# Designs tried in a protein design run: designed miniproteins, single chains. Part 107

Each design is a single chain, and the fold is of that chain. pLDDT is the mean over its residues in the fold that is shown.

## One batch from the design tools (miniprotein)

Design m3945
Fold by ESMFold2-Fast:
Structure m3945 (fold): chain A 62 residues (1-62)
Amino acid sequence: MSHQERYDQALAYAAKGSEAFRAKDYDGAIAYYQKALELDPSFKEAQEGLAKAKEAKAAALA
């Protein structure tokens, strides 16, 4: 996979993570943001999204 293809897939997974987060599917959001970070570990939006999704999941379970 080229660098551009990895970046495009990371963007797609981050977008799906954001959609899952808005739907309050925090497990889905975590999974999608983790996939984005597997493709691009420096992807700041996915790092921030993953942290927020984990916090939201913990709060929802309390």
Scores: mean pLDDT 81

Design m3946
Fold by ESMFold2-Fast:
Structure m3946 (fold): chain A 67 residues (1-67)
Amino acid sequence: MAEEYLKKAKEAFEKGNFDEAVRYILEAIKIDPNNAEAYKLMAEIDEKLGRPVAAQAYRELAEKLEK
């Protein structure tokens, strides 16, 4: 379930549809709130949207979940 949403989020991200990608990431996090990959992808999107502080916060969260 969460993996399918992450796949759709990556596809939307590659197409430049960041709003759709964020929606799919949020659905993945609702299913698995410890999914480090979802937070990593969110960080990449925030970086593309010019939100470096938010991107760093999501990267740090993903690192904590992997350790």
Scores: mean pLDDT 81

Design m3947
Fold by ESMFold2-Fast:
Structure m3947 (fold): chain A 84 residues (1-84)
Amino acid sequence: MSEAAALYAAAQIESVARGLEGDEVGKEALLLAAEAIKAAEEGDIEKARELIERARELAKEARPETAELVEEAVRKAEEIIEEL
């Protein structure tokens, strides 16, 4: 993933999170996943992995639809880490 593509993905996830109503835990999980994508792109692998784990933990308490979006976002962060 290019830097522009990674930042675009993070921005799209943040936009989805801002539109969520009644799923505060899911919103926080999505925002953490977007931060994980940004950290991975910056080469901060340790921070990216910590954010991935926190996002996944919060996703367990989120709505199923939001949890699926969190896993998709986390997968994008993991793909960036694997390309380094």
Scores: mean pLDDT 82

Design m3948
Fold by ESMFold2-Fast:
Structure m3948 (fold): chain A 94 residues (1-94)
Amino acid sequence: APTAEQQAARDELQTAVVRAANEALERLEAGEALEDVAEWLRRRIRELVARLRDRLPAETVAHLEANAEQIARSITGSLALQAGREVDPSLAPP
């Protein structure tokens, strides 16, 4: 079972990702380019993982670091659809 500290770190990560997604949605609604928003979100995810690295399970850290770009692109694509933006097929969710 995860430790209380690991669970707290996961909850902190989830809350921070939700806040970053809300800011990404505002940027998309303001007409920012999808690739710029995806790159911003990728950097945010990596910054959050770096801050929480010692408190998260090593496997979780490795997964998020390896997949930060794909995760950021997937989130950006989903949010762009919500914002009524035309989505590049490479950013569209499956």
Scores: mean pLDDT 80

Design m3949
Fold by ESMFold2-Fast:
Structure m3949 (fold): chain A 62 residues (1-62)
Amino acid sequence: MKISLEDLRGILKVAEDLGFSEEVIEGIRKAIEEKITDVSEIAKLTGLSQKAIIDLLKISKL
């Protein structure tokens, strides 16, 4: 599953606001910088599950 770079920026803001670890934050920043939009690759970079990435995306749209 692929998401937009705008979606990735929304996920970053939510993760920062919720106080996620530096490893997660750095993983999301790297995905934005390298334009990695695939959820499975983002999950790999952050150490989160694909479900967690999708849940953060849903929160970013509230």
Scores: mean pLDDT 86

Design m3950
Fold by ESMFold2-Fast:
Structure m3950 (fold): chain A 66 residues (1-66)
Amino acid sequence: VEELEKKAEELLTQLKNAKSIDEVRDIMKKINEIIRELVQKGEVEKALEYREKAFKIATEKMKYLS
């Protein structure tokens, strides 16, 4: 679980630094895979937290990268 959280934080940092819509989409796919694994391990609350953080960052990024 700690490895999944570390990967999620690294991907969130990459998402903040994404320079294109394609990069945002690719990083979001990877984040969604981590979220799925967290849910499978019973870490639903953590999965929802990372999903919310990722969605917020992606939404803001896409406003500027359109």
Scores: mean pLDDT 81

Design m3951
Fold by ESMFold2-Fast:
Parts: sequence; structure tokens; C-alpha cells
Structure m3951 (fold): chain A 81 residues (1-81)
Amino acid sequence: EALKLIEEADRAFQEGVEAARAGDLEAARRHFERAVELLEKAAEILAKDPSLAALAEQLRKRAEDLREEGERLLAAAEAAL
């Protein structure tokens, strides 16, 4: 399940980037929010197993990095409007 959530997050992020490039800021924001949510869910699942704690922390950092990157992309696209 966690692996599938990570794969879905990657797709959502790609869709967000494409929407931002097309100037669809509303769609881009929704895709980035979905990507972050999926990574956070994956991290929560993995965090239940102590042997996967490092991977869970990596996913949480990835979700935070993704949120910041998404916000930067949205700001850049909006400034171009």
C-alpha cells in the first residue's frame, strides 16, 4: 500500500507541474496538495514499523520539500500571469 501511495504521489506531482506550465494554477495547486497528502499517508503507514523509521522520515522530508517546490512553482506561474 505505501509503495502505491508513493507512485500516486509522483504522478500527482507530474500532473501539477504540467498544469502549472499550462497556467492552470487551480489544477496545479490541487495536484501538489494531493501529492503531499499521499506522501504523508505513506510515511504514516511506514512509521508503524520501527525498522522502517528512516524511510518514513525520508518520506516526510520529501513531502515537505514537495510542498515548498509546489508553492514556488505556483508563485512563479502566478507572477507570469
Scores: mean pLDDT 82

Design m3952
Fold by ESMFold2-Fast:
Structure m3952 (fold): chain A 61 residues (1-61)
Amino acid sequence: SFPVLSPEEAKALVELAEELLKENPEWSIRELAERLHERTGVPLLVAEMVAREVVLDRKER
């Protein structure tokens, strides 16, 4: 079945994604998702969802 993240795991993943994007502001959703997947071992689909949220938040600024 699809793994369910705890609120703490989700928060940590978002914080990591924000730090990675701060260091690499040119990264696409795909590149950020692939790095999150490599660093944390979460499924790529979960990493993509988090990466999308973080990248879209940056574009709203």
Scores: mean pLDDT 77

Design m3953
Fold by ESMFold2-Fast:
Structure m3953 (fold): chain A 72 residues (1-72)
Amino acid sequence: EEVDAEIERIRETAKRLTEGIVDTYKEQGIELTDEQKAELEERIYQSLLRVEAEDYRAKGDFEKAERLEAEA
């Protein structure tokens, strides 16, 4: 079903973005701990959920917006 698929897509996107940021830090000589990586991924995930929820609200899809907000 659509909202669960969207949540999974957002989670995968957050993970991918986090990996890119971690690699950038390593290039600069900064190695993040596993805890810092998890915190970064969670923050990105929550941010992406809020952005998608806002988009759905703007389109009048309040049910999807509320479900994404509840996940954040």
Scores: mean pLDDT 82

Design m3954
Fold by ESMFold2-Fast:
Structure m3954 (fold): chain A 77 residues (1-77)
Amino acid sequence: ADPEEIDVEVELALVEIMLAITRKTLEQGKADEDTVKMAEKAVERARRLVSEHPDNEDARQLLKDAEEILKAAREAL
């Protein structure tokens, strides 16, 4: 039980950190191709979480947030 629960919580936290870094970079007007790549990786990880845990509301919200940030990052280039 514990290893699987920790894995989900760790992945959620990692994606949240990736999104926080991407948001900060966008707010500072420093968005570049690496910012887009980080956002793309965040979306990929969030999609995996939603696919593996479709009833997890936090994962679904995280995917929505990640997709919005990816769109903003691409528009900033």
Scores: mean pLDDT 81

Design m3955
Fold by ESMFold2-Fast:
Structure m3955 (fold): chain A 86 residues (1-86)
Amino acid sequence: SETEKKKYQILYDRFLDLALSEGVPEEVAEEIARLSAEGVLLLRQGKYEEALEKFKRALELAKKYGAKKVAQLLETGIRVAENGLK
């Protein structure tokens, strides 16, 4: 839907801007942004296992490239998703 596309774009842009601000190369920042935005939307849908997969992949990239603020946001997302599975 139009609403879901707008939600994705806002999340994508936010994670992209943050990753770039932390010195992540453009191609990697785009991948982090895609995975992170997808993860947040899956989390909002109650798809906790799928959200965890996306967040963990994004977190691996964030840690590899030293994106500390992105990593903190993703770790928060992981905790929320893990709590949803309990």
Scores: mean pLDDT 90

Design m3956
Fold by ESMFold2-Fast:
Structure m3956 (fold): chain A 70 residues (1-70)
Amino acid sequence: SLAARLEAERRRRELLLEVAEGVKQLVEAVTNTILKRNPDISEEEKKKLEEERERLIRRAEEGTRRALEE
């Protein structure tokens, strides 16, 4: 039925958001740990770390989306 299909789609979106949020939190925690352990890190190195953080988050979101599409 249409109702069952709409519920399944809503549930998949909820799972996507929850998993993506969890991965983002893990990436943030790792990034913060690196920064805390390396207080002498340069502003250039911090910028590179922030760029890598953004890249990892994008990868995680895309990977999660693809997994839900299988």
Scores: mean pLDDT 80

Design m3957
Fold by ESMFold2-Fast:
Structure m3957 (fold): chain A 66 residues (1-66)
Amino acid sequence: KMSKEETEKAIEELLKKAEELEEEGKKLLSKATSSDPKTQFEGEVLIGVSQLMRGVAEAIRRRMKR
């Protein structure tokens, strides 16, 4: 059980982490060569995790609104 203030702080933290991971993923993808599947995969995973974090933040925000 969390207060509204604690929940809003958690949403902010999730969005900040999502932004950081998205930037890291984009950097990996820009650095990857067509013959480097590991770097491409790592970049895609980071972007995917970023998207999941944004989805979780939105779900929490909806729950706060009722």
Scores: mean pLDDT 78

Design m3958
Fold by ESMFold2-Fast:
Structure m3958 (fold): chain A 88 residues (1-88)
Amino acid sequence: MLSDEELRKVRELVEAGKTIEEIKQEVPKAYEFAQELADIRRAARKGDPEARKKLTEISEQERKDFEAGRADEVAALRTIADMIERGR
C-alpha cells in the first residue's frame, strides 16, 4: 500500500491533470499498483474466471477501505487505473 505522503502526491497530480507518464515518474509505486488493477480488469472482461474472482476480492477490500476512512486512497488509485485503460 502507498504511504500517506505518496497518496497525497498522487491526489495532487491527478487533480492537477498530470499525465500517466508524469505520475509514473513522481510516484512509480502508485503507477505499478494501478497497472496491475487495469490488467486484472482487462482479463476479467475477457472472461478469465481467476481475474473475475480477483476483481471481486479487490472490490470487497475497497469497500472495507472506504469504511475505514480511506475512500480517497481508493479513488486516487482507481483514477490512475482508468487513465491507463483509456490510453489503451
Scores: mean pLDDT 76

Design m3959
Fold by ESMFold2-Fast:
Structure m3959 (fold): chain A 83 residues (1-83)
Amino acid sequence: MLEELIEGLEELAKEGDASAWTALGYLYLKLEKYEKSIEYAEKAIELDPNNWAAWEILAKTYEKMGKYEKAKEYAEKAKKAKE
């Protein structure tokens, strides 16, 4: 079930859908797989640097890891990317 969801999102992301990589980042954040959450959020940003949701995923993931300085940096980037 989880692997099917991940594979489906990865397929959408390979077609250029940055939101699919963002969804993968969020999913791994909820699973407390912080390294993978960061990896997928970074892929979303690589495709669309204005993807504020991906920056928010990075900020929240670093907060969960106790890295508050990086969390603040990414939260600020999320605000800058958002209208």
Scores: mean pLDDT 81

Design m3960
Fold by ESMFold2-Fast:
Structure m3960 (fold): chain A 86 residues (1-86)
Amino acid sequence: MPLLEESRERMRAQAPALAEGYRKDIEEIKKLYEEGNKQEALRKATILSVAAGILYAAAEFVGDEETARLFREIYDELDKIGKEIE
């Protein structure tokens, strides 16, 4: 299936840059929380957690196990942060 193969190739190629972007966003969320902006930190953590979960599910669907593992780790960290802020 050309679409599935293309999706897998694109995910593998873009995954490291996307993961790095999410890690920077996690650092910003932690900074917001430490600065006392808990509502904004929680809002961003929740949104990024959903997005990371979608990317994890998409990677699983296309059979990119390495990308799935990366975004699952990001999802789990964001979910943990969100629960700690609440």
Scores: mean pLDDT 80

Design m3961
Fold by ESMFold2-Fast:
Structure m3961 (fold): chain A 81 residues (1-81)
Amino acid sequence: MKELEELKRRGVEAVRRGDSEGAAESMVELGRYVFEKTPDVTRGVGLTLRAIGLALDVLRDPSRGVELVEELYELALEALK
């Protein structure tokens, strides 16, 4: 939980300062964190692929950055239930 909150915070702060690459990097790290922590390999792989997709969306349209970081965070919380 705390590590996910920190990765979300880093992603949102990166978007706010115009660092879309840093935001994308924190999103990929968030996906990797879930993959390493979940016992459900299929769920972990699925979320990692989704994290990569959302990170690419942030790079293409940084104006959606906060929304996409928050979407990924909610998906990560659900994957770890």
Scores: mean pLDDT 84

Design m3962
Fold by ESMFold2-Fast:
Structure m3962 (fold): chain A 91 residues (1-91)
Amino acid sequence: VEELKREIDAASDAINAGDADTAIEHLKRLTELVKKANLSKEEIYDLGIRLIALALQVVGAEIDGKLTPEQAKAILDAIREVMKALDEKEK
């Protein structure tokens, strides 16, 4: 779980820096890590909340002009893929 949180933190830092490509690469790694991880229901919930917070951060970064609308959409699409992987763990 620490590895998953580290990828979220790295994506957050990249979003704050306006580095969409780096944010997307961390989110792609996070998706693959989620698919392979054995997560408790509590860990899935915690990660879900962190991803919602990250999505709000992306919207804020676009409003602040750190990201273009296209970059923000690409990062949000990558966050959605992580959320889909988490949802599959609840089944």
Scores: mean pLDDT 84

Design m3963
Fold by ESMFold2-Fast:
Structure m3963 (fold): chain A 52 residues (1-52)
Amino acid sequence: LSPEEVAEIVGLARAGDWEGLEAFVGRRLGIPAEDEEQRRHLARLLVEAVGG
């Protein structure tokens, strides 16, 4: 992840925008919109990894 992508993830997490985080993860990692569980799981992991 680039510094800009990390800043976006942190910003979305601080705003409580979990829909935005799931959309970001889906687009960035190529996870289909229909796979909501995987998008949500990876969004949570990324937020934890970047210190959100």
Scores: mean pLDDT 79

Design m3964
Fold by ESMFold2-Fast:
Structure m3964 (fold): chain A 61 residues (1-61)
Amino acid sequence: GKLVAVVGAPTEELAKKLGEGALKQGADEVVEILGTDVEKAKELAEELRKKGYLVGLAGIG
């Protein structure tokens, strides 16, 4: 199965660090959400899970 990591961060630097962490944990792909749209990352994660993907979240608070 395909594992997608969804990461939310206010800066590109933080998003890259979170994405690297997700890849180290075995994620196949990373989706980075920047700025004030952190809630969108949570919604995207739920959408992907409903479609049968395994989803990890990072930096989404």
Scores: mean pLDDT 71

Design m3965
Fold by ESMFold2-Fast:
Structure m3965 (fold): chain A 80 residues (1-80)
Amino acid sequence: MEKLKEGVELYKKGIEALKSGDYQKAADYFEKAGELFRDVDPVLAAEAYRLASKAYEKLGDFEKAKEYTQRAVALERAAR
C-alpha cells in the first residue's frame, strides 16, 4: 500500500515538473515512481517510464530516452 501511495505522489510531482518545463525534475520523479510501481503495478510503472523517456527527449538525452522506452516496453510485454 505505501509503495503505491508514494509512487502516485512522485508521479503527480513529475507531471507538474513536466508542465513547468523542469524536465530534469520530471525525469527524476518519473524514474522513482516507476521503480515503486514496478513491484505493485507494471502497467503504471511502464507509464511512468514512458514519461521519463519523454522528459529525457526534451533534455536532448536520446540515449536515456531510448533506455526508458525499452524498460516500458519490457514491462508491457511482461504484463500480457
Scores: mean pLDDT 85

Design m3966
Fold by ESMFold2-Fast:
Structure m3966 (fold): chain A 100 residues (1-100)
Amino acid sequence: MEEELLEKQREVMREINKDRSLTTEEKIAKVKEMLKDDPELQERVIRQIELNHEIAQRIVDAFVASREEVERLLKEGRIDEKTARSLLEAMDQIEADRAA
């Protein structure tokens, strides 16, 4: 029983994740429409989307904090411009690779 629900959940998640342009709210709305007659699966998928969004936000917050720290250290003269540029370029590359 649990394995069947887990497989259906994975299938719905794959379908929703095919469209990378959807916001978290749009993904939830699409799930509610797709699973209108399956409330248990709907709740499980929505919970997974919300958890994925929370994790993604924590990752974004960590990158923002890291960028702010680099900018602060540069402003205070604790690192040179070359070091700051290299660190920011590395973070930009990681973010670009994630978006691609």
Scores: mean pLDDT 74

Design m3967
Fold by ESMFold2-Fast:
Structure m3967 (fold): chain A 66 residues (1-66)
Amino acid sequence: MEEFLKKLDERIEELRKEIEELKKKLEETTDEEEKKKIQLEIEIKEGMIALLEAMKKYLEEVAAKK
């Protein structure tokens, strides 16, 4: 269980780094269509992080209840 939670943390950190890169591209981008695509991808990755964080919390609660 603990090892799995650590893997989730690593994945979340990777997604956060990808989001930072996308935010940087968003600031540099002047094309409206490309901006929309980047914003959508950021939102998708943020949603993935939220799901992974929710999964971690659920697993912690289940482990605590035994």
Scores: mean pLDDT 81

Design m3968
Fold by ESMFold2-Fast:
Structure m3968 (fold): chain A 65 residues (1-65)
Amino acid sequence: SRLRELAERRGRALAEGRLEEADRLRREAEAERAAAPDEELEALAREIADKLRAIGDELEAELKA
């Protein structure tokens, strides 16, 4: 959420030619990524992996049924 917000702000600054502000926002996003809790990132990664795996398993079962 926060990282997405920072990315959107950076994109807007780049579009407006505000390179210094865009660079600052990029550094803030890097710091935010580094400070992100491992538990939160791990939970999101696991959720995404589980969803992709379930879709793959269902598709494979249908095709090989």
Scores: mean pLDDT 71

Design m3969
Fold by ESMFold2-Fast:
Structure m3969 (fold): chain A 71 residues (1-71)
Amino acid sequence: DDVQDRLYERAKELLELYKKSKEEAKKLLTELVGADKLLDDEQFEEWIEAIEKQLELLEQMRREGRDPDTG
């Protein structure tokens, strides 16, 4: 799944960027969610927490060879 693969790669990129620069991470996340304005700190932190959880789940499923999107 190209969309799933791209989302996984972008999520990893975002989390790596978050460690280096919160401002750059906010810009990337704003583009990913399709917002017309830069996210505020509260929205940004909520998204980061959600993305961390989703990335861990996706990474675990990839390592186990499980695909939840088959039926």
Scores: mean pLDDT 71

Design m3970
Fold by ESMFold2-Fast:
Structure m3970 (fold): chain A 55 residues (1-55)
Amino acid sequence: MSKEEREKAARKGAENLVKMGIISEEEAEKLVKEVVESGKDPTEVLLRKYLESLS
């Protein structure tokens, strides 16, 4: 996955988490930046946040 593809996927997923009330808009921006800078799979990072919300 390219850097651009990771950024797009992370942003889309983070926006969905904001709409669901799981994270704030500020947290969404931090999440996108973290994914882009760390090179981690956006799906893995987003899934972790989603699972934490189900507690």
Scores: mean pLDDT 77

Design m3971
Fold by ESMFold2-Fast:
Structure m3971 (fold): chain A 72 residues (1-72)
Amino acid sequence: LVKASEAQKQAALDAAEAAGDEELLEVFRNWEDLLTDPEVLRRAAEVLGLSEEEIEEILRVLEEIRRRLAEE
């Protein structure tokens, strides 16, 4: 999952650079902050118009991923 996200992030950055889309590049440049900070993720989800249930599910999945990574 984390490995897949990093691969997707790199592909998105490459695509944005090829298209010359500076706004898209800036969004993906901050991808790690967006995914690792629950407050930033929540604010971004609210701006995108996601429901409270969807936001809670995303935060729940994020915590589960962090827990699994900590267990090694």
Scores: mean pLDDT 58

Design m3972
Fold by ESMFold2-Fast:
Formats: structure tokens, sequence, C-alpha cells
Structure m3972 (fold): chain A 93 residues (1-93)
């Protein structure tokens, strides 16, 4: 895989992680409003998907990528991991 292809793949995986985080938050909000367990189950599934995708981002080789790209990627990982932890805490409360 070329560095350009790796960068594109990393961005796609980060984007997928973010989408699952948004879906999980929406599901938690709906669960809190309705008490419907199906929203809680959907939130738990979306949290698991977000965790899997962020691990895939972390496993990607960054060799040959620009330093600013690597810094942005690392910042995105920290932000998504923080958001995932907050979602896990919300669903347990």
Amino acid sequence: MTPRQRGRNINELIGRTGRYIIQAQNNIDQYRRTGDQSYRDQAQNNIRQAQQYIRQVQSQDTSGLPDDFVQTRNNSIRTHQSNIRQLQNQIRS
C-alpha cells in the first residue's frame, strides 16, 4: 500500500469511527427520552463498532505520511477515545 493510499484509508476509518460515535449518542438520547431498550442496545452496538474502527486506525502504518497528517490522526484518535469513554459512562448511568 502506498503512503497516499494509507492516508486515505486512515481518514476513512476515522470518519467511520466518528459516525458510530454520533449514532451512539443519538441512541442514548432516544433511550433517555423513551425508556425503549432497543435504543440502548443500538447504542452499545455503535460503541463497539467505534472501538473496533479506532483500533484499526491505530494499527495502520504511518510510514511516509506527512508529520502534520500524523499529528491530526493522533489528535483524532484521542478525541474519539475520549468520546467513546463518555458514551460508555452515559450508558451505564
Scores: mean pLDDT 89

Design m3973
Fold by ESMFold2-Fast:
Order: sequence, then structure tokens, then C-alpha cells
Structure m3973 (fold): chain A 65 residues (1-65)
Amino acid sequence: AMSDLAEALFQAVAAGDLDAVRKLLAEHPSLVFAQDKAGKTAFDLSLDLGYEDIAEELQKAAAEH
């Protein structure tokens, strides 16, 4: 389900796992628009955590969709 994939994306971002983020976005590019319970995207989470490389990948995915 899309909710399970969104959870996987948020977990990958929280872990700082750039390879997992890239894989999820390559397979399911619409996940870049998924929101958590607070209405935050994976991009918002990456900025909160300071993972600039992950934030860049998420920004690119959003622009290409």
C-alpha cells in the first residue's frame, strides 16, 4: 500500500539512508508528495534533520513529477 511505502521513505530519511531514499523514489516517484500525521513531507523531515543530500534528492524528485 502507498501508506506502507510512505512509512518506508520516512524511515529511510530518518536513518540518513540516501541509497534507500533513491531506490524508493525511483520505484515510486509520487512518494515525494506523501505526508506524515503532522502534514510534513520527507523533504521537511530531511531539512529538520540536516540531511542536505537527501533533501536535494527529494527536491529533484518533486520537480520531475
Scores: mean pLDDT 81

Design m3974
Fold by ESMFold2-Fast:
Structure m3974 (fold): chain A 72 residues (1-72)
Amino acid sequence: MEKSLAVARIAGLEIEVVGLEVDYELGADPEEIRRRLEEVIKEAEELKKKYPEFKEELEKIIERAEELKKEI
């Protein structure tokens, strides 16, 4: 069941990054977006350590979040 919880959290991180990209395009506060992106990256890095089987998917989330962070 812990693995199923990890899958749900990974899906949540993907949805959050997409939402932050949309928020950025709509002119949301860059500081708030940056803060939330840093939280996403931190959680994804911890999940990579705990669940190596999801490393590739988590690295894509981190890459996408870091790309958006660089634009801000």
Scores: mean pLDDT 84

Design m3975
Fold by ESMFold2-Fast:
Structure m3975 (fold): chain A 59 residues (1-59)
Amino acid sequence: DHFAAGVIARGAGEPEKAVEYFGKALAEDPENERARAALEEIIVEHPELAEKARAALAA
């Protein structure tokens, strides 16, 4: 489950990996509002990842 992997990566202090996993979760299920919300939170908390996170949201 890519969403669960994203949550684990975020909890482990690996926000870049979390973006990748949440992006994959959203690609498999575009209606995954929790993955979308997590990516939006990462954009606010880690502006350096904003481009990657926005790309995941647009997928």
Scores: mean pLDDT 81

Design m3976
Fold by ESMFold2-Fast:
Structure m3976 (fold): chain A 61 residues (1-61)
Amino acid sequence: MKELLEEEMEIGVRLVELAVRIVVEKKAPVADEEELERLRREAEELERRLEEVRRKIEELK
């Protein structure tokens, strides 16, 4: 239980970090479309993982 809650928080922090990096990249004078695509895919993967962790927490109740 505690391990899953800790993982949920860790994923949340990483998602915030990715959001900041995306904003920084968008504000760059020459946007790197490949980097933006990579960051978007990382965010999507983390969101999917977050959903799975939340499902596991629900199942343990």
Scores: mean pLDDT 77

Design m3977
Fold by ESMFold2-Fast:
Structure m3977 (fold): chain A 68 residues (1-68)
Amino acid sequence: SAEIKALTLKIVNYMLKKMEEEGYKPSDAELEELQKKAYELAKEAYRNKWSEEEIKEKADEILEEIKK
């Protein structure tokens, strides 16, 4: 639980940093979707013991979906 929460925060921070670097400001709906998807990714990554690089690749895919 604590590990999944910590990983979720790392994923959220990674995605937000990428958006900031692009000058993209997420809507409230996009921010909620981002947090939800980050939590789902964190659970999967923790279960499967994914590398940080694998997590970033999946996070990038999610970010592309959220940006529409």
Scores: mean pLDDT 84

Design m3979
Fold by ESMFold2-Fast:
Structure m3979 (fold): chain A 98 residues (1-98)
Amino acid sequence: DAARRAEAVAALRAAAENAEKAAEYARRGDERKATLALTAALIHLTAAVFAGAGEEAEPAIEAVKRAMEYLDRGDFEKAAEAAEEAARLAREAAERLA
């Protein structure tokens, strides 16, 4: 379905943008803004799953979860790396579906 595909692509792109912001905030040590951006990325990835892109979104969801775990441990550099991975995976998924 073209409409559901477009919805999934938009959600994956929004997730990528928020994951990129999370990586930037994590590198600056801004735990609060990094957490907010990762949460926004996860919400958008969940929207992509409901639009039928569950398989495509799954690797990005796992990367966001790893970023959150590193952030909770105070490992900002590993959190930024995982958030960058999530952004790349979400963007690649959006390109594959578009």
Scores: mean pLDDT 91

Design m3980
Fold by ESMFold2-Fast:
Structure m3980 (fold): chain A 71 residues (1-71)
Amino acid sequence: LEEAREYLLKALEAAKAGDIEKALEYLRKAFEILGEVVATGREEDIRAAEELAREMEPVLEETGKALKAAA
């Protein structure tokens, strides 16, 4: 999950820099990791993924705004 958090932060930096391709690549990697964690079906893993999603909600919102501004 820390790796997913790192990719989400890198996606925001890339989006702010106007690098849409890299931002989308980092978002894809982060979501792949989150999907794998949730796919385990373990309550601890699901809760950890949900917690990360809540923590990173502002980052995702800013990333979306930056991508929209760049497009």
Scores: mean pLDDT 80

Design m3981
Fold by ESMFold2-Fast:
Structure m3981 (fold): chain A 86 residues (1-86)
Amino acid sequence: DPNDAQKHLEEAKEYLKQGKYLEAAQHALRALELDPNNMEAQKVLAESISMLPTEERQSLLPALEALARKYPDNRVIQALLDLVKS
């Protein structure tokens, strides 16, 4: 289904509205795995990461490292990985 990325993005946006930043980040990561250049998913993930405490932010590291390896030329994904590491 070519709309799977969009479905994950809509779920991420809904969780973000509810202040559920970990769930928002997880769904945004899934959207970016399917569509790495989706700017709205990139923004949702960045905002979610910035709102998370350090321990929860670190839980995203394996998924972000996998995404960064899958798309090594995507500078936004590389920047999001650096944000989680900081």
Scores: mean pLDDT 85

